Designed miniproteins, single chains, continued (3). Designs and how they scored, part 45

Each design is a single chain, and the fold is of that chain. pLDDT is the mean over its residues in the fold that is shown.

## One batch from the design tools (miniprotein)

Design m9478
Fold by ESMFold2-Fast:
Structure m9478 (fold): chain A 58 residues (1-58)
Amino acid sequence: MRAQPITAAQAAAWFPRATREERAELIATLHSQGYSQREIAEALGVSVATVSRLLREA
């Protein structure tokens, strides 16, 4: 299956509309594409601790 890359901007636009599980998956997808936890946190407007927790849930 070819995973299409998503940008941090696309994830940020979708994040407020996503369920908790979808948020975890979005963060995991960004991290798998080479974004650091800090970059994801900054793009989504959340804390690094929130990103770390959601990565653990994914």
Scores: mean pLDDT 75

Design m9479
Fold by ESMFold2-Fast:
Structure m9479 (fold): chain A 81 residues (1-81)
Amino acid sequence: MRERFERLLRELTELARELGLDVTEEEFRRAVREAGASVEELETGLLKARLVLEASKIPDPEEALKRLKEAHAELKKKGLL
């Protein structure tokens, strides 16, 4: 499943950069390898990163927090938290 791993790594790196993190794919790959993260853990990380990115587009902090709480509840329902 090298292609699945490479796709997730790319998507995670893109989202991290959209969040304003100055991170490269190589740095992300190193961190994942050192942490021993599985493909399933990377998929969970990608979902969490997307939720943070979506909330960051909301100018009202209270509304952003509400969106994050709803997303957190959704992830718990799916067993991803």
Scores: mean pLDDT 70

Design m9480
Fold by ESMFold2-Fast:
Structure m9480 (fold): chain A 78 residues (1-78)
Amino acid sequence: MFGDKLRTAREAVGLTQQELAERVGVSQQTVSNYESGRTTPNLETELAIAAVLGVNPVDLFDDAYVADLVEAVNRVLR
């Protein structure tokens, strides 16, 4: 699940939930909810998290979800 991947990626770079929250502009509770799977971030927040952690969104989210994002981007570019 992406929440587990998010936690692993955050811990790998040595950030606390509070530090990640401050960098993406959300509360620490919101980051905790993302990691536990209680809440799914919107596209803008997901891209911000991936940028802060220095990872590709593909490495953070399931392939099915990434396919939806790729489709949305391709629709804008066409």
Scores: mean pLDDT 72

Design m9481
Fold by ESMFold2-Fast:
Structure m9481 (fold): chain A 116 residues (1-116)
Amino acid sequence: SLNLELFRAALRGDAEEVERLLAEGADVNAKVTPEMLKELKARALRIGMTPLHIAAELDHLEVVEVLLRNGADVNAKIENSPDPSLEGKTPLDLAREARVSQEVIDVLLRNGADPN
């Protein structure tokens, strides 16, 4: 699945591979499914997350920039997660909680992330 490979590239911080997969038709706003979670077995990967949630939380600046250029929803909310602590969390929320670089925070805000 192109979306499974997109999540794998986002986890690695591989901006070139992210751009290639998006050009091949991967969904920039894909959401992590239970099946993807079983396949990838990455602790940073949680059901309902988008590629932008993952890249932002992991401080992958170049991946964040590529995803936003390709139409990623900067305000995507995690919904229907089995973890209630994640419900409604945006990429900016996860980035702040993970204490990522100011550069990632600034890119999200510049692209319309709601600071509230």
Scores: mean pLDDT 89

Design m9482
Fold by ESMFold2-Fast:
Structure m9482 (fold): chain A 60 residues (1-60)
Amino acid sequence: MNVDAVAKEDYSATVSDELSFKKGEKLKILELLDGSKVKATSLSTGKSGIVPAKYLEVVL
């Protein structure tokens, strides 16, 4: 299920599979992964990648 989220702070990817984003950037969560990680797409850039869920605030 696609869920809307907003970045709580800036994040720079540390590995190739991660997504970098800015605080306040809108993302769509595509799926839940291991532990507290999610696969998300940035609505601003269209890029997809792995994001630590702790940096995201779910909307709705």
Scores: mean pLDDT 78

Design m9483
Fold by ESMFold2-Fast:
Structure m9483 (fold): chain A 56 residues (1-56)
Amino acid sequence: GNGYISKAELKQVMRDVLGENLSDEEVDEMIREADIDGDGQVNFEEFVTMMTRKVP
């Protein structure tokens, strides 16, 4: 909600959309990498931007 992705929501999205079962540590790394503003929160747009840059 509120335009930001929580750790639990991100983990669910990765499972549902990409079929990936990520560990809590991997999800934390993705949040850290996608948190461009450094505010400790990841919005959906930042997450999509990160994912599109990692896919060849």
Scores: mean pLDDT 65

Design m9484
Fold by ESMFold2-Fast:
Structure m9484 (fold): chain A 103 residues (1-103)
Amino acid sequence: MELVKVMDASSKSPDAEEKLNEVLEKMFKVYDKDNDGTLSFAEFDEFLSSAFPEFYNSLSDEERKALFDEADKDGDGKISFEEFLEFMKKLLDEQFKKKLEAL
């Protein structure tokens, strides 16, 4: 509830959007171990387990692979930074909704 409004406020507020993008860029670079500007499935899986452990533990191996495939818009087997940003905004929306449903 209000999640779309919070996301809309973030996208309409340059400072808030810029700070979110800075955090996500720093996270992306931490898990981009090959420094190729993309995340492999292994790097993405490690990121999810570290950043969202409760979410990660709720997923099967098949569901984790499906999330990677969903994030990988180009189907090249890697997630670009732009695909990562889009995925993270969607994931944060879904996780916030789950927390709202839990309470």
Scores: mean pLDDT 69

Design m9485
Fold by ESMFold2-Fast:
Structure m9485 (fold): chain A 63 residues (1-63)
Amino acid sequence: MAGLLAVAGRDYTAQSPEELSVKKGERLLILEEVDENHFLARNLATGEVGLVPKSVLEAAGPV
């Protein structure tokens, strides 16, 4: 299986066009670790892909 499933621990509004907006409790598929502070993720509720700060997410486990 490719990727990890994470849950948004809080609401987050994108601060740039490359970032993903999320709502608390939304599930995200982690695609890549971009740096120490950001994942590239897909929001499974909206289908959107973008960068999300790791501090926003809680790891739920592999898919």
Scores: mean pLDDT 77

Design m9486
Fold by ESMFold2-Fast:
Structure m9486 (fold): chain A 123 residues (1-123)
Amino acid sequence: SHMEELRKEVEEWLKDVKDVNERYKSGPFKGFTPLHLAVMSQRSEEFRLLLVERLLERGADVNAKIPAEGSPLLEGMTPLHLAAMLGDKEVVDLLLKNGADPNAKDKNGNTPADLAKAAGHEE
């Protein structure tokens, strides 16, 4: 079934994640947590929701910030900043239900709501 295939894909992605809070050490996502990458996944919404839920269940830090050594453009962003910028309302809702700070500020002083507005997702 579609859900069985989806669960297998999520389990396969998580197979390489031994510590849900370990940051990537190299490449374009250096400094990102698995939760940051999950929110940015370009797969289906159902995949993103299930993956985010599984990471949070395993103790992922919902408020982890991307460090300066990661992406200079995304420095200070939390998973909620990324979800809001992408307009993913269901991921935004899931993160908020799991203790995401809606008042967290990125390096430019922007909250997740500020980024959603800038991207046209205030509606």
Scores: mean pLDDT 85

Design m9487
Fold by ESMFold2-Fast:
Structure m9487 (fold): chain A 115 residues (1-115)
Amino acid sequence: DLGKELLEAAANGDLEKVKELLEKYPELAYVRNKYGETPLHLAAQEGHLEVVKYLAENYPELLSLFNKAGMNPLQLAVFTGKEEVVNYLNKWLSSSEEKAIEVRKRLLENYEKYL
């Protein structure tokens, strides 16, 4: 299962394997484990900054997705104390770039759905 391989690569910080799989199968970026966690959730949770950077830049919509505990990748990095990832994602999300504006909009929409 290539989806499982990608999730394991992201959780392990294997940037080369993440890039290899997503170059061939970009749709795998949105795969989820049994906890509803995407590759970006796992990379953020484990503090793998370079994998987080790669996924946030190439698949920014992953930042707006919530796991089954109701946590997005930034919240999960905060919960697990991954300061370098938290600082990167806060700076990314506060940018004036169009992709960051779109992610902020989707985060608000997803948040309101669970109010």
Scores: mean pLDDT 87

Design m9488
Fold by ESMFold2-Fast:
Structure m9488 (fold): chain A 74 residues (1-74)
Amino acid sequence: MELTPLGKELMEAAANGDLEKVKELIEKGADVNATDENGNTALHELRNVKDPEVAEEIARLLIQAGADGSIAPK
């Protein structure tokens, strides 16, 4: 597992729908395109968020911070 600590925290925050934590991690310079062992990014983790409004806000923040939308969850 070669995720940076910030990349791991970003994925966990995205999976939990924690909008404030996602903002904090992006401000700290987290790599929004960091992948886990399965090639999942923070955008992929949004599939686990039950509130679509929160998921959309986090996706918007990630994309504005430079996330590659071509690898977004299906």
Scores: mean pLDDT 73

Design m9489
Fold by ESMFold2-Fast:
Structure m9489 (fold): chain A 114 residues (1-114)
Amino acid sequence: MDEFMKLLEKKDPELAKKLKEKGINSTEELIDFIFEKLDKDGDGVITYEEFKEVLLSSGVLSEKEVEMIFQMFDLDGDGVITYEEFRETVLSLLKNINEFYKIFSKIIKALLLN
Protein backbone atom coordinates (compact mmCIF):
# COMPACT_ATOMS: atom_id res chain seq x y z
CA MET A 1 0.00 0.00 0.00
CA ASP A 2 1.52 3.36 -0.97
CA GLU A 3 2.41 6.01 1.65
CA PHE A 4 -0.18 8.58 0.52
CA MET A 5 -3.10 6.09 0.62
CA LYS A 6 -1.94 4.96 4.08
CA LEU A 7 -1.74 8.59 5.30
CA LEU A 8 -5.19 9.33 3.83
CA GLU A 9 -6.69 6.29 5.66
CA LYS A 10 -5.20 7.63 8.93
CA LYS A 11 -6.22 11.30 8.43
CA ASP A 12 -9.56 10.89 6.60
CA PRO A 13 -10.77 7.25 6.53
CA GLU A 14 -14.14 8.16 4.95
CA LEU A 15 -12.40 9.89 2.01
CA ALA A 16 -10.06 6.89 1.59
CA LYS A 17 -13.11 4.56 1.59
CA LYS A 18 -14.86 6.63 -1.13
CA LEU A 19 -11.74 6.47 -3.33
CA LYS A 20 -11.45 2.68 -2.86
CA GLU A 21 -15.16 2.27 -3.73
CA LYS A 22 -14.34 4.00 -7.07
CA GLY A 23 -11.44 1.55 -7.65
CA ILE A 24 -8.72 4.04 -6.63
CA ASN A 25 -6.18 2.07 -4.57
CA SER A 26 -2.87 3.80 -5.49
CA THR A 27 -1.34 7.22 -6.18
CA GLU A 28 -1.11 6.38 -9.93
CA GLU A 29 -4.86 5.57 -10.05
CA LEU A 30 -5.57 8.79 -8.11
CA ILE A 31 -3.54 10.81 -10.68
CA ASP A 32 -5.63 9.31 -13.50
CA PHE A 33 -8.92 9.96 -11.63
CA ILE A 34 -8.11 13.62 -10.88
CA PHE A 35 -6.85 14.35 -14.40
CA GLU A 36 -9.93 12.77 -16.03
CA LYS A 37 -12.26 14.80 -13.75
CA LEU A 38 -10.46 18.10 -14.54
CA ASP A 39 -10.10 17.39 -18.30
CA LYS A 40 -13.80 18.04 -19.01
CA ASP A 41 -13.53 17.88 -22.83
CA GLY A 42 -11.22 14.80 -22.85
CA ASP A 43 -8.51 16.43 -25.02
CA GLY A 44 -5.67 15.38 -22.66
CA VAL A 45 -5.01 18.96 -21.51
CA ILE A 46 -6.47 20.88 -18.54
CA THR A 47 -7.10 24.59 -19.16
CA TYR A 48 -7.17 27.15 -16.33
CA GLU A 49 -10.92 27.68 -16.97
CA GLU A 50 -11.68 23.92 -16.62
CA PHE A 51 -9.50 23.73 -13.48
CA LYS A 52 -11.11 26.84 -11.94
CA GLU A 53 -14.74 25.83 -12.72
CA VAL A 54 -14.37 22.31 -11.25
CA LEU A 55 -12.50 23.30 -8.07
CA LEU A 56 -14.33 26.58 -7.24
CA SER A 57 -17.81 25.00 -7.70
CA SER A 58 -17.15 22.72 -4.68
CA GLY A 59 -16.63 25.61 -2.21
CA VAL A 60 -13.68 23.65 -0.70
CA LEU A 61 -11.00 25.86 -2.31
CA SER A 62 -10.72 29.66 -2.58
CA GLU A 63 -9.92 31.38 -5.91
CA LYS A 64 -6.43 32.21 -4.57
CA GLU A 65 -5.81 28.54 -3.62
CA VAL A 66 -7.00 27.39 -7.08
CA GLU A 67 -4.62 29.89 -8.78
CA MET A 68 -1.67 28.79 -6.58
CA ILE A 69 -2.32 25.08 -7.24
CA PHE A 70 -2.67 25.68 -11.02
CA GLN A 71 0.69 27.53 -11.07
CA MET A 72 2.31 24.52 -9.34
CA PHE A 73 1.18 22.20 -12.20
CA ASP A 74 1.67 24.65 -15.11
CA LEU A 75 5.43 24.00 -15.39
CA ASP A 76 5.81 25.80 -18.77
CA GLY A 77 3.63 28.79 -17.74
CA ASP A 78 1.51 28.42 -20.92
CA GLY A 79 -1.85 28.39 -19.09
CA VAL A 80 -2.52 24.67 -19.67
CA ILE A 81 -1.58 21.47 -17.79
CA THR A 82 -0.63 18.37 -19.78
CA TYR A 83 -0.93 14.86 -18.30
CA GLU A 84 2.91 14.67 -18.22
CA GLU A 85 3.20 18.00 -16.28
CA PHE A 86 0.44 16.89 -13.87
CA ARG A 87 2.03 13.49 -13.18
CA GLU A 88 5.58 14.89 -12.75
CA THR A 89 4.33 17.59 -10.33
CA VAL A 90 2.41 14.99 -8.26
CA LEU A 91 5.48 12.73 -8.04
CA SER A 92 7.63 15.74 -7.02
CA LEU A 93 5.13 16.74 -4.27
CA LEU A 94 5.14 13.17 -2.88
CA LYS A 95 8.70 13.87 -1.61
CA ASN A 96 6.88 16.02 1.00
CA ILE A 97 3.91 13.79 1.90
CA ASN A 98 2.34 16.28 4.38
CA GLU A 99 2.30 19.10 1.78
CA PHE A 100 0.93 16.63 -0.80
CA TYR A 101 -1.85 15.61 1.63
CA LYS A 102 -2.83 19.27 2.36
CA ILE A 103 -3.23 20.06 -1.36
CA PHE A 104 -4.67 16.77 -2.66
CA SER A 105 -7.18 16.12 0.15
CA LYS A 106 -8.89 19.42 -0.84
CA ILE A 107 -8.74 18.59 -4.58
CA ILE A 108 -10.19 15.08 -3.97
CA LYS A 109 -13.02 16.48 -1.81
CA ALA A 110 -13.79 19.12 -4.48
CA LEU A 111 -13.96 16.43 -7.21
CA LEU A 112 -16.12 14.05 -5.12
CA LEU A 113 -18.69 16.85 -4.53
CA ASN A 114 -19.20 17.18 -8.35
Scores: mean pLDDT 78

Design m9490
Fold by ESMFold2-Fast:
Structure m9490 (fold): chain A 61 residues (1-61)
Amino acid sequence: AKELGEKIREIREEKGLSQSELATLAGLSQSTISNIERGKIVPSEEQLRRIAKALSVPESI
């Protein structure tokens, strides 16, 4: 099983987002995203919801 931070990083990279872009979309600081992706902090439920929402924005016509 992949660590949560590594999984977030993988999905972010697959979507072509930088850490700064993900931070902006999630309403968090880039430092917070970096620390979460490195496993240095565990995101709160609110932070995780914001990150998940930012990563799950569907491409729609």
Scores: mean pLDDT 75

Design m9491
Fold by ESMFold2-Fast:
Structure m9491 (fold): chain A 64 residues (1-64)
Amino acid sequence: QAFTEFDKDGDGTITTAELATVMRSLGQNPTEAELEDMIREVDADGNGTIDFPEFLTMMARMMK
């Protein structure tokens, strides 16, 4: 999986659906509620998206 594929709009943000796809590719099975909680933790504006730096930070924490 290439991160370029997940930024289809080229605006440098990750949607909840793209986050779900990445998590599944890593063998995770998050619920929609868990994905929404993750997005809300970093999305202070409440628009349902996160930018690439925030996404990469979350992934780095999970991958340890």
Scores: mean pLDDT 64

Design m9492
Fold by ESMFold2-Fast:
Structure m9492 (fold): chain A 60 residues (1-60)
Amino acid sequence: MNPIAEAIKDYEAKTKEDLSLKKGDKLKILERVSDKKVLVENLKTGEKGIVPVEVLEIHF
């Protein structure tokens, strides 16, 4: 099962590959892109994109 994460802060996408988040959004972690970034799916909207790890709380 892929880890679930929650956005702890609002985040505005900076590039077309990024995903904008609202605090409290539930996310599925699909892939670790780098030490600072992950590819996620927003479980409410179904949208996928890259977000900074620093704005997420990861649930195991």
Scores: mean pLDDT 81

Design m9493
Fold by ESMFold2-Fast:
Structure m9493 (fold): chain A 115 residues (1-115)
Amino acid sequence: MPSLLEAAAEGDLELARELLAAGADVNAQDHLGRTALHWAAQFGELEVARLLLEAGADVNAQDDFGRTALHWAAEFGETEVARLLLEAGADPNAKDDEGRTARDLAAERGIEVPE
């Protein structure tokens, strides 16, 4: 069955909207603890990320490696999604299991994180 995570990874805004309307858990995690917001952040799917946040996605949810959606946006250079996540209250100082913050990852990609 198509999942909200697949819709987020593919940028399928209409499918994501239909799945949420059908009662999909916006904070459901895959086998690595990743939510739809993590996948949208990794692939730069700005409009899906916005929909997920409006639906109550936990902006600071951590995967099995302690990584937030902001870590993934920073690692993959997804500047516009990173900005959206920061506006939604993402903590740029949250540490993953390696002690890396989203700010550290953003610096490697030339993305400026305020604060």
Scores: mean pLDDT 85

Design m9494
Fold by ESMFold2-Fast:
Structure m9494 (fold): chain A 117 residues (1-117)
Amino acid sequence: AAELAALQKFLASHDVNATDSNGYTPLHLAAQYFSKEWVEALLKAGADVNAADKNGYTPLHLAARYGHLEIVEELLKVPGVDVNAVDKEGYTPLHLAARAGHLEIVEVLLKHGADVN
């Protein structure tokens, strides 16, 4: 409920790259909460696919961690997406997907140039 209110508030500002106190953009929230329609709309509106929150998480990190395969595939279609972005602990989206046991996401990330090391 609170996360949907945050998405609505950011969209109302017409700044698709606005961040909250944790560095979350609307695209981070859409990727975390499996809103494919919001991810597509935000990317079309110019959302930064590589935006990092205060922990270094990109939207791709969150989609990979939470097992949202369709969101991962939408993010990977964006030119310039950094599939090897590292969080503050040095983990890539591939590392988070592997730790969570999301094998299909691991396969998709590897196909798109994710480094194992």
Scores: mean pLDDT 82

Design m9495
Fold by ESMFold2-Fast:
Structure m9495 (fold): chain A 60 residues (1-60)
Amino acid sequence: GPKIATVLYDYSSSDPTVLSLKKGEKITVLEDVNDNAVKAKSLSTGKTGLVLKSYIKVLG
């Protein structure tokens, strides 16, 4: 099934392709984009966007 991850740091961006996140939020990792980024969906907002791998911890 899809991987769940926890957000480690607050992040906000004016770029609509980037997912704005708050520390402690849960996200679903949808796919790898490159070595530094994933495409993810926020469980809190339902929004989808790019997330830096260094800003999240995958839970299994």
Scores: mean pLDDT 82

Design m9496
Fold by ESMFold2-Fast:
Structure m9496 (fold): chain A 137 residues (1-137)
Amino acid sequence: GDLEKAKALLAAGADVNARLPGDGPVAGSTPLHLAAGEGHLEIVKELLKAGADVNAQDNKGRTPLHAAAYWSRSPRSKDALEVVEELLKAGADVNAQDNEGLTPLHLAASSGNLEIVEELLKAGADVNAQDKFGKTP
């Protein structure tokens, strides 16, 4: 997205923590979930500065850090490592579990992004965290 447009919307009183309606894959997502998943580093920074809840959960219990870790393999998420670093610096719970017990580390490992795995481990990610099926990252 356009950083200047994001700043203008926030200045106009847009709810930084607004949740998407419906029952689709992104239902309950905040702007921070979407910006983090797409690797929009400068928009992530502006949303955090504007008071975005770094640990907001979507309808599946996923945080923005889950989104950044999962979509890190996408060509659209070129700044994924830097986004993960900004979320962790802002106080993201590195061991947050979604409704299936998945942590950001589970998603980063499944995506095969070693740089994101290393950053999460550096931040204290639990390598022994088990999902609902007893699977570790």
Scores: mean pLDDT 80

Design m9497
Fold by ESMFold2-Fast:
Structure m9497 (fold): chain A 85 residues (1-85)
Amino acid sequence: KVEELLLKAAEALREKNYEEAAKYYEKVYELDPNISAIDLTEAGKAYYELEDYEKAIEWYKKALELDPNNEEAKKNLKEAEEKLK
């Protein structure tokens, strides 16, 4: 079930259906908060594309809590924080 929702979230993100992607990632996180740092970073990207930079930052920080060395999450966090200036 979780794997199917993750696939739907990733597919929605690739199709630029950011609202759907964000909703699927939220559903996955509710069911399994131990999802990968990659998945958490992709959830942040969905919110970033929706211009919800505060939510994007929250998800990127979750990714970095799980994997402090995740270079993509670090880069994306910095970009989202820059948008709030």
Scores: mean pLDDT 86

Design m9498
Fold by ESMFold2-Fast:
Structure m9498 (fold): chain A 93 residues (1-93)
Amino acid sequence: MIEELKEKAEKGDAEAWLKLGAYYLKKGDYEKAIEWLEKALEIEETAKGYYYLGIAYLELGDYDKAIEYFKKAYELEGKPEAGKKLIEVIKQL
């Protein structure tokens, strides 16, 4: 299944790149998650991509970048999840 996602990503499928980023995020490999998510966002800017990138930076303790990416996610789609995470990060400061 992950091999199928890699094949789709190689063909420029932004959703496959997002799924690979989410996979590495779930595994706790935040550096690889960031790599795949940044590539996805270069193909197509999505609120989901920025939201996952915000989570990865939050887990790495980079609160400034986490806030930046959660803001970008919120600005693109107005998704409640991005706004809620932004508030949680700000409260930790």
Scores: mean pLDDT 76

Design m9499
Fold by ESMFold2-Fast:
Structure m9499 (fold): chain A 57 residues (1-57)
Amino acid sequence: MLVRALKDFPKRMPLELALKKGEKLEVLREVNENWWLVKSLETGETGYVPKSFLEEL
């Protein structure tokens, strides 16, 4: 599933992924109701991000 970052998200923990507003990502796993594992299509980096910061494409 392709998603777009709705706003910037600062990386706070080592396993998190920093988001830039408008960045496109691929959802790899819906880990729980609040956190998804995603891959950046720009950098290829993977990490956990809050679901509420993402818009489904």
Scores: mean pLDDT 84

Design m9500
Fold by ESMFold2-Fast:
Structure m9500 (fold): chain A 88 residues (1-88)
Amino acid sequence: AMLEALRRLQEAGAALEPQLSDEQKAAVSKQANDLRKQLVAQGVPRDVAEVQAGGQALAQAAESLGRHDLAAEVREASATVVAALRAA
């Protein structure tokens, strides 16, 4: 399940990447890094924080592009990966 969810996240990211400008890609990366640092400071394990922050930033970017289908896919896949990491 986790490997399949990670693959789905990679596929969603690849589908969004051609639609994002370099500036938008930098903004997504910055948002993900800022959120990850906040979550880690709150005691969330780094691996969980990276998936939650990255997934949230990517889903918001997808919604901004009108790709609500990809936003939903990213959120579901991220939740699956987080659940698997917390169960490990």
Scores: mean pLDDT 83

Design m9501
Fold by ESMFold2-Fast:
Structure m9501 (fold): chain A 101 residues (1-101)
Amino acid sequence: SAVEEELAELEAEIDELEEELKELKKELEELKKNGATEEQKQELIEKLKELKEKLEELLEKARELLKVAPKELTPRLIGLELRIIGLLIEVELLLEEVEKL
């Protein structure tokens, strides 16, 4: 169905953003070890804010899809929403950590 295809596309997009977050976590750990310039801090903050905006957009899409999805897809959609919420929390924690550099 069109709903199931859209859900699969959302799941794939979240997988990509989760990998992007892992790379940003590595960048933060390198900055912690080697020291950070103000420019490097600002670039990481910008990347984290852009990731947050993308996650918030996908959360809205998942919530809208849940309103029209057949009941058999509800566990996958709820699972996806919880994944996105977890990633949003992690982005906020990383933003706080970058500001303390």
Scores: mean pLDDT 90

Design m9502
Fold by ESMFold2-Fast:
Structure m9502 (fold): chain A 63 residues (1-63)
Amino acid sequence: SLDALALKDYTAKSPEELSIKKGEVLEILKVIDRNWVEVKTADGKTGLVPAEYLAPVPAGYRP
């Protein structure tokens, strides 16, 4: 499994999307398509984030 590192802040624009902060490590739940990834935060929140805001990292990655 892979985690993702937030490359920049993202503000959710719909209820299905998730707001994230630069430097946040997220669990990848599902790659929806080339533009959208479903992720889970350390706080247990889930939602969609644009793939371009994320960099894949090994599971358990710590910045």
Scores: mean pLDDT 82

Design m9503
Fold by ESMFold2-Fast:
Structure m9503 (fold): chain A 103 residues (1-103)
Amino acid sequence: SALGEQLLEAARRGDLEEVRRLLAEGADVNARDEYGYTPLHYAAAVGHLEVVRLLLATPGTDVNARDTVTGETPLHLAQAAGHEEIVELLLAAGADPNAQLKP
C-alpha cells in the first residue's frame, strides 16, 4: 500500500513523528519492500533507536521478519552495524539470536 511504502521510507530516515502518524493512519507495521525488508529492518540497520522502540511497541510487529534475499532479520542488521542498544532491545522483544542466514 502507499501507506506501507511511506512507512518503510520514514523508518529508513528515522522520522519518528511520521512513523507514528502513518501507524495511526493504519499503515501495516510489517510492510515489505521488493527485498522483503520491513520498517524494523531499516530502523535497526540505520540505527534509529526511538523508531525501533516505537515499532516494537506496536502490536503485531514481527521482530523475526526475514528478508527474501539473504534471510536477514532486524537483529542481524543491527549486529552487523554495531548498534548495541538496538541489539539489546530486539533480544528483549523476542528476537531469535540463532536465526540462520540463507546460503
Scores: mean pLDDT 89

Design m9504
Fold by ESMFold2-Fast:
Structure m9504 (fold): chain A 90 residues (1-90)
Amino acid sequence: SELDKQLLEAARNGDVEKVEELLAKGANVNAKDEKGLTPLDLAALNGDFPVSEELQIRIIKAGASPLGLALNAGRTEVVEVLLKNGANPN
């Protein structure tokens, strides 16, 4: 849905306020994009990582913990909002 697409984009951008707004409107916290990435996965892709976005996506798809990656990126607030709303940490 459009709400799910907006949630995926807000999570990628680390936009906590927009994530909260979209979840309140009924966006699916476990929605997946065309690559199979969830909001929690996308929150992990933006941060001070020494690897490209393409490599980060490959690591997530190979079974790395998106939660661990997002926390290491300093995305604590967006991670907390997603988990509070039922995001799968695996």
Scores: mean pLDDT 73

Design m9505
Fold by ESMFold2-Fast:
Structure m9505 (fold): chain A 150 residues (1-150)
Amino acid sequence: MEFEIRPARPEDVEAMVEVARLGRPNLTVFGVEAWRAILADPDHVVLVAEADGEVVGVIVLKFVSPTVAEIVELAVAPSYRGKGLGTALVRAAEEIAKERGATTVTLRVPAFDKAGIALARRMGYEKVGTLENVLNMGEFVTEEVFEKKL
């Protein structure tokens, strides 16, 4: 399957909610209004992967400082997993981070998300810590913290 990575548009918001829900069924996901706020925030960059006219992946990059960007969301629709789409989304986000002057990208992954941890390691991210009892959208989770120098 061919896919294109592009900036998210306001028209993509409902599809982004569905991709996040399907990609992360054990976690609470952002609703439509939260996604619209993210898309309007100049400190956030939102990219989507589109295949056959449908949004099938989403990544959110947040600039937390002039030199540090954080991947705050990564979701891929189940039927598109294992096809390099998550890798392509992370690479596209890293290029934008570098273009905007970031020297470091951080990523937090729930400790139970073995696929997300495997992707982070495969992309050259190093585990730098563990955060326990993190409040993530109304739920308390343990998150593994990863970092990559650009």
Scores: mean pLDDT 81

Design m9506
Fold by ESMFold2-Fast:
Structure m9506 (fold): chain A 74 residues (1-74)
Amino acid sequence: IEDSDGNTALHLAAKGGHLEIVKLLVEAKPDQVEDLLRKQNKEGKTAFHLAIENGHEDIAEYLRKKYEETEALK
């Protein structure tokens, strides 16, 4: 489920500032959260990068915390 630019639903929700949708997407696939958070679009950007670029600080902080949870496994 990627668009022509390689954006997932998470990328589009983060770019659009839809925090509730971001949370639902992350929570819907707990076993795939790391892959979802690390997925890069064709520009090499994750959903976290798109949240920062579009000034959605709340989404960026949420995604950062979820990424830190997955990195703790290293």
Scores: mean pLDDT 76

Design m9507
Fold by ESMFold2-Fast:
Structure m9507 (fold): chain A 111 residues (1-111)
Amino acid sequence: ASLVDQFPNMDTEELGRVLRMFDKDGDGTIDLKEFVTGMTRMRNTGLQPDSPEIEEMFRAFDKDGDGTIGVAEFGTVMRSLGQNPTDEELKDMMDRMASGEDPVEIMAPFL
């Protein structure tokens, strides 16, 4: 299921705010802790850091079970927003987020 299907009250602006909080260490992944932090900042989710719903969503995207979300899973999120970026574009966006660039500005061309 898409991220939007798991959060029926989540709009594009709120997803953009969550993604804006996602940082990574330059390995092309998003950690569970970063994902949880982003999700708990969304006003309309009502979720807490230890919420089972947040873990279920992360596990749905974490196909390797290693506690990280890769380029393919990030692509699934982008497609749920009505976008279809290439793997190269997804990797570039994730690399730019790791360098401290604003994720909303990075994703603006795709939103």
Scores: mean pLDDT 54

Design m9508
Fold by ESMFold2-Fast:
Structure m9508 (fold): chain A 70 residues (1-70)
Amino acid sequence: VEVPVELLEAELREAREKAGLSQRELAERVGMSPSTISRIERGELRASPEQAARIVEVLTEEGVLRVAKT
């Protein structure tokens, strides 16, 4: 499923912190390495649509992010 939400470095880090998740914990829940999460949060790596969808799904389950239906 494609998610119409673009993840920016500041937005991702803030949402993760609000969820009470470490970079490792978020990575484990989305099936990525902690290094990949760290690089996305620092703007060194752009998340693919599939990676962004997994991250948004996890953060939405924690109640800190919402997926727009637009």
Scores: mean pLDDT 69

Design m9509
Fold by ESMFold2-Fast:
Structure m9509 (fold): chain A 65 residues (1-65)
Amino acid sequence: PTIWVVRALVDYEAKTPKELSLKKGEVRTLEVLDDSGRLWWLVRDLETGEVGFIPTVAIEVLETL
C-alpha cells in the first residue's frame, strides 16, 4: 500500500458523496487507492477511515511511507 502524508493547500468542499473535503493547512495521512487520474486521486484517510476523491492540485505531498 502507498501511504502519503499530505498538506492541504486550499479549502475544498466535497461536491458529491464520493469526494473528501479539505481544510487549508490541514495535514492528513492518506492511503492511496488510485492515483491513475491526472485531476483526482482516490484515497482513504487513515485517521477517519473516509474513502473518496481529492483534487490533485489541492494537496502537497510532504512524505511517502
Scores: mean pLDDT 85

Design m9510
Fold by ESMFold2-Fast:
Structure m9510 (fold): chain A 85 residues (1-85)
Amino acid sequence: MEKIEELEKRIKENPNDATAYLELGMVYLERGEYEKAIEAFEKAIKLDPNHPDVATAYFLMAQAYYKLGDEEKAKEYARKAIELS
């Protein structure tokens, strides 16, 4: 079964599962689906801004923005990640 299908099922069963959204963002990032990755990470941070992996999420968002050619946002989110780590 595809990892995304498993994560979507988890989200359907628990729509406030911030960890499932973080994992979904990572899978999208690995697949080169950068806009979807950013959206998933944003949702995870909004659901649990105190999650222990928030700094990691910001760092991965910075990578996604860099891949999309948005160097300004890439730098912004990299700074957010460093500030939290």
Scores: mean pLDDT 84

